# Designed miniproteins, single chains: the designs that were tried, part 42

Each design is a single chain, and the fold is of that chain. pLDDT is the mean over its residues in the fold that is shown.

## One batch from the design tools (miniprotein)

Design m1438
Fold by ESMFold2-Fast:
Structure m1438 (fold): chain A 94 residues (1-94)
Amino acid sequence: SILDEAIEEILKTVDTAISLNLSPELIASLVVSELKDIIKELKEKYKYSDEEIKEIVNKVVEAAVKHLSKHLSQEDVDKFKALVEKKIKEILEE
């Protein structure tokens, strides 16, 4: 499914970032960049509604947070989540 493919791609990016010992700010930046491309494809190519896109994005972010919680401190996971959610809200409200 499109959701499963999006989750797989984001988790690959997260795993690479963890292996490179990137900061939560840099991990958030990379995830937001990939989510922006995913949102654009879902909207422009597949003609998904804003509500459907929001549901997919929320599930992808939750999968990334769950995975990062195995590797990062709770403080760093919370920082990542806050940065991603803030930026995604800005993108979806445009």
Scores: mean pLDDT 86

Design m1439
Fold by ESMFold2-Fast:
Structure m1439 (fold): chain A 75 residues (1-75)
Amino acid sequence: SLAEAIAAFRAAASTVSDATWKKARESEEAFNALPEEDQAAVRALERAAKRLAARFGDDPEVQALLAEASRGVTH
């Protein structure tokens, strides 16, 4: 359901700090310098975001959540 998909995305997002997310997007070297568990968490969050967008991309709450994640990546 939409609620379950949003909950899964929020759960994945909570495992990745803003600092870790920034480093992961900064460069390949920075991503590879992260602990393996943080690398896995970043990849899991990316997959969760893609699944959420693919199934429920037209939902305003989903659009707001994905926009917040994108802003965190660029700052």
Scores: mean pLDDT 74

Design m1440
Fold by ESMFold2-Fast:
Structure m1440 (fold): chain A 119 residues (1-119)
Amino acid sequence: SKWAEFLAKSYKGGSMKKHLQEAIKLLDKALELAKKAENKEDVEELKKAMERAAESLLKAAEGHEDSEKLKAKAEEYKERVEENVKEALEGNEEKLKESMKKIQEIAEEAKKLAEELLK
């Protein structure tokens, strides 16, 4: 029946939407953490927020037509964050500020992707 098909699509869409909304919330937290980061402990908290956001994007990708591409993007974001976290932890205050700006760019890019998938 058309009703059963509608419910099945709504259920799958609802699960994906929940994970995308969770990713957006985590990315918003990551953006605020990156703006306030002054020390290595702040950088570590930011890293955890970004990793959780990437995991939520991976869960959203599982039911999507472009799941392979979306999973690749989430892993790319994780790798880019790890690189910038390493630069922040090994560098001086100027490198920390530069790395925080780069992580903000990654978070904005990931948030835009999640918002586009919520269509």
Scores: mean pLDDT 80

Design m1441
Fold by ESMFold2-Fast:
Structure m1441 (fold): chain A 79 residues (1-79)
Amino acid sequence: GAAQAAQELEEIIDEMTKETDVAKLIGLVLRAIGLLLDHPLTEEQKQRLIEKIKEAIKKETNPERKHFLEIMLKLVEQS
């Protein structure tokens, strides 16, 4: 359901902040796209996820991770 999808999306963001392999980062983004397509988020879940991604971007020092987090932010905002 939507609650499980929202939790899994937050877990994907946490995984992205720790990942160093670009192919795995791409895989995490693709998983997130699939979850967003199958389980549309409520506005409250969406805003919580947006804030989590913004905080992750703010703290991120790795340029590849920051770029993929910025892609994820745009995907969630447009969903």
Scores: mean pLDDT 86

Design m1442
Fold by ESMFold2-Fast:
Structure m1442 (fold): chain A 109 residues (1-109)
Amino acid sequence: SVVDELLAAFEATLRAALTLDPASRAQTVLDAAVAAARWAYLQKLSVADMEALFARMLAALEAAGVDPAVVEAVRRLGAVTLESLRAKLSGEELQERLDAALGEAMAAA
């Protein structure tokens, strides 16, 4: 499934990110979450499949012991993605919202 493929790509990036310094790890994880959200949106995932993708990504981050602030940032990216999907926003409008949320998360970290 598209969810399984996106999750596998995210988990591979997470494994690589765990070898990095904390700042590079946070950036890599957040960039991977944005990439997963954008690909899922382009693949026309349903709200339910998008919720399942983010739930599984969050579970993978928590299982890996990733910083709670980074986990919360990914949770916010998921909320923005789901809100954009429910509102039937364009991919460009989603990208603007994801960029704003990522900027806020990086400023808080």
Scores: mean pLDDT 85

Design m1443
Fold by ESMFold2-Fast:
Structure m1443 (fold): chain A 74 residues (1-74)
Amino acid sequence: DKDAELSDELRYIVFKSMYEGTPKEELLEKVRELLEKYGLEKENIDMALESVKDFIENASEEEKKKMAEEYKER
């Protein structure tokens, strides 16, 4: 399922970048490029970027580390 695979890669990039301390602007650019690579429509990309930005701003440090480790093990 392309949507499930895309979501997993998206979350992996986000959580890994947050765990490593990647600047928000660089993280969002990587996310946008990933979504474009998967052929998403502009409005879907914009919605995903807004969700990612919101998560970054509200996620706890513990949650960021846990998710990054979970995705690294896959």
Scores: mean pLDDT 74

Design m1444
Fold by ESMFold2-Fast:
Structure m1444 (fold): chain A 71 residues (1-71)
Amino acid sequence: SLEEVLEMADRVALGTEDHVKGKSKKEQEEIGDDVLRHFERTLRARGVPQEVIDEGVEYLREQFKKILDQS
């Protein structure tokens, strides 16, 4: 469900935020891109509908943008 995808995205964002602390802005962006790519592939492998994947990926991208803007 969309709710489960967004909950998964929140957990991924929290783990990523902790992992990127103390890294350069460029390294944070590279890690964020890799995490987004992995998240999208995982949802596709689970048979999640494309519309739900797109919403989950955009939600996670916005979470990363907020993390980077605070760095």
Scores: mean pLDDT 81

Design m1445
Fold by ESMFold2-Fast:
Structure m1445 (fold): chain A 96 residues (1-96)
Amino acid sequence: SDAELERLLAELEKLVDQVASTLSPADRAQLQAEMELVKATLRQYLETKSERAKMLALLSLISLGGFLYVLERQGKVPQELFDKINEVIREITKLL
């Protein structure tokens, strides 16, 4: 449901902000930019319900996950938090 997707998006944003708070200004800015793309593309999907908007939302989630993976490999994000974020991304993807 739309309400479920909105709740998961809010949970994702909260977890991403938790990571961002521990990062350098440059890494924090990039992580926040990735999260803003996810928010914008998911909002477009909620408005249009189009296959194109769904695909853009999926690509933005893949991009966010990929950047978080790079940060985790650099020791910049705890494994437990990384796993929680990826679980929320999977739940959002399942609703698309």
Scores: mean pLDDT 90

Design m1446
Fold by ESMFold2-Fast:
Structure m1446 (fold): chain A 94 residues (1-94)
Amino acid sequence: MPAPEEDVRALVEAAREMIEEAEKYVDLAEKALEAGDKEKAREYLEKARRYAIAAALLIAGAEFAGAPEEEVEELRKRYKEVMKRIEELEEKLK
């Protein structure tokens, strides 16, 4: 049986907040790399990865708790896009 609707909504909201933070740090990493600051870019990517991992766990928790498929799919799509950007920036930092 699905978890209480309030608990499910809290997991979805937390997942959105974590993915938004990951997106912000990826943007900061891109700007740092454009400015030639590879050290700051690496620091921002590390933070972006930590937020993305937290988001992935919360998305899985929300799905298990019975969150609407549409909301889970949206969050998974955003997570996938953030992870692709992180990987592309890490390649540029080699």
Scores: mean pLDDT 86

Design m1447
Fold by ESMFold2-Fast:
Structure m1447 (fold): chain A 72 residues (1-72)
Amino acid sequence: DKAARLAAIDAGVDEALARGEITPSQAEGERYAAPGLLAANDALKAGMTNDEAAQVGRQKYEEARAEAERLR
């Protein structure tokens, strides 16, 4: 479940931020990176090459950032 995996990453980021282990800027970066990292991992599990998985991850990261900017 992608929603559950994203929620787990968000919870981990929130915990690290609360402990002072990361900055608010780093936390925001991790949240934007999470969908791309999960998409790349799923692509690797589906039998894509490392290069193909990296492209999928970058595309999802860019889409997430563009969507966040659009919703401002």
Scores: mean pLDDT 74

Design m1448
Fold by ESMFold2-Fast:
Structure m1448 (fold): chain A 74 residues (1-74)
Amino acid sequence: MTLEEIKAQLEGKNAGDVVGQMTALGGTFEKEEFADGEIHYIGTVPDKNGTLREVTVYARLTDLYIDKVEIVNV
């Protein structure tokens, strides 16, 4: 799966099952962080070459809607 495909699988969804979503992508959930009005879910997901990529899921605290996903390139 490309980085763009990983983002498309997460963005616009509810973060209530982010651990299950990351696991379905072959990844691992690491931690959650609370920021003003947001919750950030941090984990790793393998790309199409099996390289582990750090993924940060930005969700609204009020409804857990995922409005942004960032993936760190090496």
Scores: mean pLDDT 77

Design m1449
Fold by ESMFold2-Fast:
Structure m1449 (fold): chain A 84 residues (1-84)
Amino acid sequence: SAEEALKALDEAIQAVRSGDTEKAIEYLEKAIELLRKMGDSPEVRRAIALLEGALNGLRDGSLTPEQVIELLREAKELVEKAAA
């Protein structure tokens, strides 16, 4: 559900802020899986793409924590829009 995806994204943001990369990756993978179950809207597809970018950036160290959080916040807005 959108509520479960939004919760996973909030948990991912907190993990990034605390420097817990392993938890951030776990919550991001969970959020992506939940979003894939929400259907095939443009907002959901864009949110998944942003989260996949954030996941890759965390894994390879190419993104700062601030850049990752910004992508996650943008994905949250898209999920909220898709659920409205």
Scores: mean pLDDT 87

Design m1450
Fold by ESMFold2-Fast:
Structure m1450 (fold): chain A 88 residues (1-88)
Amino acid sequence: HMEEERKKVKEEMKKEVDEFIEEFRKMLEAAKTKEDFDALRKEWTERGNEIEEKLEEALKEGKLTEEEVREIKSYLKEKLDEIMANAG
C-alpha cells in the first residue's frame, strides 16, 4: 500500500513539474524584453520554491523517499536545461 501511495505522489509531483515546465516554456516564448525575462525569473523562483516545499513536506510525511525527491528535482533540472538549450 505505501509503495503504491508513493508512486501516486511521485506521479502527481512529476505532473506538476511537467505543467510548470510547459507554462515556463510558453512564458519564455512570449518574452520580448529584458523586463519580461526578469518577471519570468521571479515567477520561476516563486513556483520553484513551492515545488521544493511540497517535496520536503512529502518527504517529512513519508509520502516520498529521499531518493524519489532527488529524482523529481533532477527531472525538473533536466527539463529546465532542455528548454534553455532549445531557446539558445
Scores: mean pLDDT 77

Design m1451
Fold by ESMFold2-Fast:
Structure m1451 (fold): chain A 79 residues (1-79)
Amino acid sequence: MKALAEQAAEQLDILSEHMEESGRFETSEKLREASRKLREGKVEEAEKKIRESQEEVEEFLEKNPEAREEIQKHMQELA
C-alpha cells in the first residue's frame, strides 16, 4: 500500500507543477498538499483536496493537451 501511495503522490506532484506553470497556484498548492497527505497515510484528507481541485484540473487538462499527454506518458512508463 505505501508504494502505491508514493506513486500516486508523484503523479499529483507532476500535475501540480503543470498547474503552477499555467498560473493556477491555488490548485497547485492543493495538489501538493494532497501528495503530502498521501505520503503521510492520510488518505481521506488527500481525497478531500483532490475533490476540491477536480473541476479546475479537468478544465486545465481539456485546455492543455500537452500537459495531458505528459501525464499519460508518465503513467505508461510506470505500467
Scores: mean pLDDT 74

Design m1452
Fold by ESMFold2-Fast:
Structure m1452 (fold): chain A 102 residues (1-102)
Amino acid sequence: DAAARAAARRAEEALYAAIDAGIRLLGTKYKVPSQKLLELREKAVERARAFMAANPIPSEEELVAFARELADEMAEELGLSEEQREELREVVVRTAREAYRA
């Protein structure tokens, strides 16, 4: 129905917003090279598409839990410190929650 489609679109947009916020932090503050940022974004977008296919109307907590997983995967691939990983997680999770509620 129209409400279900609107909810699914909002959830997908929230994940893309969260991914973009994380990528922006990595590029601006942590100076990750553009080529690596493109690779990380491509992988995160593919993961988000798979998540949305399996969970068409995710709850806020399901979406946030998945956004946290994406942040942790990016941090692991880049070898970020615990402090940097926590900052990335905070930015990604906060953006996902705000976008989901919008």
Scores: mean pLDDT 88

Design m1453
Fold by ESMFold2-Fast:
Structure m1453 (fold): chain A 75 residues (1-75)
Amino acid sequence: AVLSDEEIDALVERALRGEPVPELGKYSHLATPETFGKPVSEVPGAAIFDTDGDGVIDREGLRNLIRANSALKAA
């Protein structure tokens, strides 16, 4: 099933602590303390999830990445 907003927020917090988030799978490199705050153009694969147009990996960007991965997993 697609993750709820509360579940996504919890996963964002875990990723920002540097904890493993199995739900991210191959996208774990897009939701880490090292990538947080970086321009999406500097992180391979992140630009595909920049639907907000803010150009950086922030909390909204991480939520979008997790949501997109959850949707792909549900398909």
Scores: mean pLDDT 68

Design m1454
Fold by ESMFold2-Fast:
Structure m1454 (fold): chain A 64 residues (1-64)
Amino acid sequence: SHWEKARQDALLAVEYAKQGNRKKAVELFRRAGEHVKKYLLEAGHPEKIPLVDEETEKAVKLVE
């Protein structure tokens, strides 16, 4: 599912951030956000997509 893919990418992003691989962590956080947005579209909640973009940018800023 898109939700499970988002979860896996977010967990991998945290591991890469711990290793100091900030570029890969950012890439994986952004990919996780895209999976969440696809999940929300399928679930009928497109109005929540801007919140996903906000949370993705917060995560990216923490590892930059």
Scores: mean pLDDT 84

Design m1455
Fold by ESMFold2-Fast:
Structure m1455 (fold): chain A 63 residues (1-63)
Amino acid sequence: SLSDMVTLATQGHTLSTQGNTAFSQGNNTTASTLYTQSSTLYNQAGDVDSGRRFHTNSTIYRN
């Protein structure tokens, strides 16, 4: 349902924000994990652009 999609997108946003915080603290491994989870939730919500963005972020911070 649309309500379920909004819930998933909201959860994706929360995880991406936590990922940004982890990255700013130098915790690249945690940031990568949170961005990966955010990407998955945005894709499930149908927000492919946000999903792609945070997938890219997760890849950058794996090294």
Scores: mean pLDDT 80

Design m1456
Fold by ESMFold2-Fast:
Structure m1456 (fold): chain A 83 residues (1-83)
Amino acid sequence: KIEELARGLEELIELALANAPAEEVDARIDELTPLLRELLTPEQLAKAAPEGQALLAQVQKNPDMDPRDVLQARRDILLELAR
């Protein structure tokens, strides 16, 4: 399950970096939501989505920021919480 979450988060990062349509990104998030609900507490889950969206908006607004490094750091935090 943690391995499935890690894989799904990596795929989500690649979609975000490829500037995939919002509908495609949302569909991937929806696929990961059951795993997130199983591995995270309700409080951690409630924070995960808005924090992720805020981070993506910040990366897109700041062209000098390396989006891959920022998104991978966020993935690592979520995976650590799921352990």
Scores: mean pLDDT 69

Design m1457
Fold by ESMFold2-Fast:
Structure m1457 (fold): chain A 94 residues (1-94)
Amino acid sequence: SMEEKIEELVERFRAHYERLKEQGLSPAEAARRAVDLVISEVAKEKGLTPEEYERIKKRIEPLVDEVARAAEAGDQERFDELMRKIAEEILNEI
């Protein structure tokens, strides 16, 4: 289902995010890099062109800025909401 696919991407985001924080990145930097890593993984898995990859990145850029701010503020509820929205946007493009 779409919900199961969203949850899978959200779990990938969280795994990268926590690992990157443990490696010493700030919450905002960890959030931005976790999103980039998941998009890169999805692009490889789905065989996206560089143009399709850049289109997805540009489309979600405002949401990435918001999730980075939520991470820096320690707003867990907003962070979780935004990660789900980012996952939905990625899935809508593939």
Scores: mean pLDDT 87

Design m1458
Fold by ESMFold2-Fast:
Structure m1458 (fold): chain A 93 residues (1-93)
Amino acid sequence: KEEALKHIDAAGDALAQVSPEYDELATLAIIHLTLAKKDVEKGDYEGAIKSLESAIKTAEQLLKEAQERGDQASVDAAQTAIDHAKKALEILK
């Protein structure tokens, strides 16, 4: 559970590195990560899984938009966030 929280925090930190053009999607994904973190802390792993899945979906949309714009830094940040969120999801199963 502590390992899952570490990955959720790392995903949020990575999303903070995207360019301002993706702020709306990054903010939405961070909100879902924050909800997942709170659910893990209170032992609601089902709620945490649902919130992580929502965060991943939003981050994948951000990744797609960054790829379309050729913004490699935001692509790398979004991919890092997705990878960490997926690791948290795997731990909570």
Scores: mean pLDDT 87

Design m1459
Fold by ESMFold2-Fast:
Structure m1459 (fold): chain A 74 residues (1-74)
Amino acid sequence: SKLDELRAAAEAGDAERVREIAESTVRKPDKETEELIEKAVEAARARDPEAAMKYFIELEILDGLKLLKEAVLS
């Protein structure tokens, strides 16, 4: 899963891979999603997979809510 790949990348300190995974997941990019991507990337640089996963989950939830809101309003 993307979450497992992101965890492994963060454990390895592979911030570039974490960025790739996070950016590929976002369907409705905005400032809030970009801020969560940066937090996940920083967690990866610190080799903190728990923090990276937390921010990635928050990113998926936020992106999903934005898509749902747009579908309801349209």
Scores: mean pLDDT 83

Design m1460
Fold by ESMFold2-Fast:
Structure m1460 (fold): chain A 87 residues (1-87)
Amino acid sequence: DLEEKIREVVKKLKELGFSVGEIAELLVQVAAAPSEEEARKIIDETVPELSEEMKEKILEIAELLRKNRNGPVSELIQKILEEFEEE
């Protein structure tokens, strides 16, 4: 479930001290990367402490965001980020 993957990633990044805005920026940067190697480099430089499983989930979310920019995936991410901002 995409929604559960997004919630799990956002929750984990917030536990590491990232703001909702920083999480949104990370997802956009990873989605904008010209290759999977560059996307992985962005993740490794920004959140080196994350497990490989969480890094893989970020890559999956970013790939869907890349294919669906300004579409339902972007809207779902924004909705989830807004929910976590209220906490």
Scores: mean pLDDT 78

Design m1461
Fold by ESMFold2-Fast:
Structure m1461 (fold): chain A 111 residues (1-111)
Amino acid sequence: AVPADGEVRVAVRFDYQKVKVGEKLTATVTVTNGADAPVRVRLEVYDSNGNLVASAEGTVAPGETGTLTVEFEAKSKGTYRVRAIAETDDGRRAEAEAFVEVSDETQPLPA
């Protein structure tokens, strides 16, 4: 997709919508930089207790689309949150957020 001139766009996703405790997850951000300045990207992943469990940083050049990933293990049950923040030196900012549900379902439903 071609951004509007001067526009910064951010989208963030998890590989899965629901996982079990102990599984690895990847959060992916896609940043489209329509600005004439580099975009600095931050990814932060929080567990259901608000603890920072993973983070990553990257840069997307002017006029480019870039992706940044962070991998982490879902060590506790609950809703995990990823936040992506994209900022330019010329004062443009965009952010996106996504959620994944982590379950501790260890018992199959009775047949």
Scores: mean pLDDT 78

Design m1462
Fold by ESMFold2-Fast:
Structure m1462 (fold): chain A 61 residues (1-61)
Amino acid sequence: EEEKKKIEEEYRKKMAEVHRRATDALGQADASDPATGDKLLREVAEEARKVREEYQKKLAE
């Protein structure tokens, strides 16, 4: 139980960071060169995917 709680807490923390970066990227996409914002959004989406995959893998183990 404690181990699962730690995994969930780490996931929540990492996902919160990813969401913060996504918000920043969206702001840049709207306020700056759209190509730059699109690139940042894709990078953030990739990070989110990796965080989700790691979380699911740890829960399955």
Scores: mean pLDDT 74

Design m1463
Fold by ESMFold2-Fast:
Structure m1463 (fold): chain A 104 residues (1-104)
Amino acid sequence: SEAERELVELLREVLETYAPSAEGARAAGLEKMAEAMERLDRLLSGEVSGREALAEAARLIAEVFEEMGFHDLAEAFRRVAELLEAGASYADVLAALKELLSKL
C-alpha cells in the first residue's frame, strides 16, 4: 500500500537524518544502524514486506536510538512497533510517527 511505503520511507529518512549525529557516539549504535538501514532497504525494494517485518525494523530502530542516547526517538519507534504489533492501520501508524517526531 502507499501508506506502507511512505512509512518505510519515513523510517529510513529519520535514520539517515540522525546518522551524522551518531558519528563517534556509540559503536553498538552504529553497528545496529547499519543493520536497520539494510532492513529498510529490503523493505523499500519489496524483497521483504509485511507487518511483522515493519515491526521488527521499528524495534531495531528504537534500539539504535537507545544505544545512541536519543531516548525520545527510541520511545517514538517503540510506540510505532507496538502499534504495528497491535494491528493498527499503516495510515494510523504513519500519522502517530509524524506526530511523535513533531514533538522532538
Scores: mean pLDDT 79

Design m1464
Fold by ESMFold2-Fast:
Structure m1464 (fold): chain A 94 residues (1-94)
Amino acid sequence: NREKAEEALSKAREALEKARESSDPTLRYYHAKQAIAHAIKARAYSSEDSTEVWVGRILAAIGEIEDAKLLPAPSAEEVASALAEAESLLAELS
């Protein structure tokens, strides 16, 4: 599953760049959450852990992305937290 892990990692990096480049808090948050979701998928494809555990984590991440579209504008703290989480996950995968 190396090819799938590399593809997911590439998408995570692209989403993180979009989050960093966006000045709108809602777009920064949305792209940061997408970076987290793709990073979790990359870990899942490279992991020896149970498929059930990773499926649960991926579904939770997708739910957070969908919620981000419906929730009020995120706070600066929420944006900073999401960016830090995305950067931490990508650092672990590098």
Scores: mean pLDDT 75

Design m1465
Fold by ESMFold2-Fast:
Structure m1465 (fold): chain A 104 residues (1-104)
Amino acid sequence: FREDILLSISMSENPELHLLMMAVSALREGKYELAIEIAEIGIELFGEDNVRALRILGEAYLKLGKYEEAARLYDEAARIAESNGNLETAERLRKLAEEARKKA
């Protein structure tokens, strides 16, 4: 699986964007476990874009009914966004965490 993903992105002009688009496509198709695996590869390979990968992980866990795990991932993404000066993104992510906890 990992080797297949690495081959898929290796010839891309933007491997990080390609990987993130694959994860988003998996979410849209209801393949939540696949979206988690792809987003985890993204964190490992492209740690500088951690916020987007963490948000995808949070969304996948939310869809799987793991509300507390989703909330923690959104809070972590918000913390990183805030440290990078992306206050608007951080606020939106914290609201997602609050909504996830309300469903738990």
Scores: mean pLDDT 81

Design m1466
Fold by ESMFold2-Fast:
Structure m1466 (fold): chain A 100 residues (1-100)
Amino acid sequence: MKEEIEREINLSLLLMMASIARKLVEKGDEEGAVETIELLEERAVELAEEGKLSAEDLRTIAEALREIAELAKEKGLEKAAEAAEEAAERAEELAEELEE
């Protein structure tokens, strides 16, 4: 129960970071978007390694990151698109490790 609530809070924080990255992409702030995506990836890795995210949570994060990558590509922000794709792939890898 408490662990379930903590996971939901962690997922919500990461999705908030994804929302911030998306807004930065929409504004054309490539540097800010890349930095936000990198912070999101670092936090997701840390939380997953500590058992504080489920495989389903990581896949939800990966899907949000792939949507950001598509938007960045449409905006011509190639570095942001690459960062988001790499972060999404990392989240999917972590999800697969948890499902052993």
Scores: mean pLDDT 86

Design m1467
Fold by ESMFold2-Fast:
Structure m1467 (fold): chain A 74 residues (1-74)
Amino acid sequence: MKVIRIDDEEDLKKLRDFLESKGFVIPSLEEARKVLEAFDKDGDGVVTREELEEFLKSLGLNPSEEEIEELLSK
């Protein structure tokens, strides 16, 4: 199953770029990482598809299936 890893720099860059495209300011990859850690329910360093969807909805975003798949790719 495809997931976002908090320790994966490419996953953090994809999330940052996506959030910046929606008008959020992410000053560093470390800030993106801290935000994801707050939504990592298990503390295992892995954000699942469901956790990612809930995170984005908590920001007032309605991500499409295609946007979720793009963030989870690789």
Scores: mean pLDDT 73

Design m1468
Fold by ESMFold2-Fast:
Structure m1468 (fold): chain A 80 residues (1-80)
Amino acid sequence: MTVPTEENERRRQQLGLEQALIAYYYAKVKGDEEAAAAYQKYYALLDPESQKKLDEIIADEKKLKEEVEKALAAARAAEA
């Protein structure tokens, strides 16, 4: 609202959100301690609006599953 988000900032926040979500998934599902540390790091780098969005996704198991699958697909595409 008060500061216009540039296209680059929007992409950076989206990438950070996806990285945090993937790290949370591995920490929760596999008990990966490195993933738990990565989640805390990525979460701290997000803006407050992105943190709120991530918290809402995590609170909703259905949204969490959908967003994790989407983030994993994006990560797999980046590796290819």
Scores: mean pLDDT 74

Design m1469
Fold by ESMFold2-Fast:
Structure m1469 (fold): chain A 90 residues (1-90)
Amino acid sequence: MEQKIKELAEQVKNIVLQGLTEGLKSDDIAAAAEAAAEQVRELAKNEGFPVSFEEAQLMIELDRPASEEEAKESAERVQKYFEKTAMELV
């Protein structure tokens, strides 16, 4: 159970990081953040995670990283929140 939560949290981090990094390259960070949030939501839904998780996605979607380092920090924040929320259900 815990290992699966960590694996999902890592996938969430990678989705957010990749999306935001692509947004920085295209100068369309807002659209990239929305797309990443939707992918994370779909992943959580497919794995049977609670709807309350969606609130974290909206918070990160409002983040406007100006650099690759800020995008990494945003992705790590989402990873931590996902892992914490999932662990509290066990």
Scores: mean pLDDT 68

Design m1470
Fold by ESMFold2-Fast:
Structure m1470 (fold): chain A 72 residues (1-72)
Amino acid sequence: SAEEYIAEARAHLAEAVRLLKRGDFEGARRHGLLGLEAGDKAMELSKTPEQKLEAGILAGLSGIVAGVARAV
């Protein structure tokens, strides 16, 4: 469901940020990419504008974290 993928995207984004702050750039990149994938799936399954917006924000932020981790 969209709610399950939103929860997965939130969890992966939080872990990606935690790992990035610890200097684990490979772990941060991996979790950022997983959060992006979960957010994209949540957007596809979203039935409300609110769910779609939340999923889109989570996907975008996860992608940014993955990109930052890759650059370092």
Scores: mean pLDDT 87

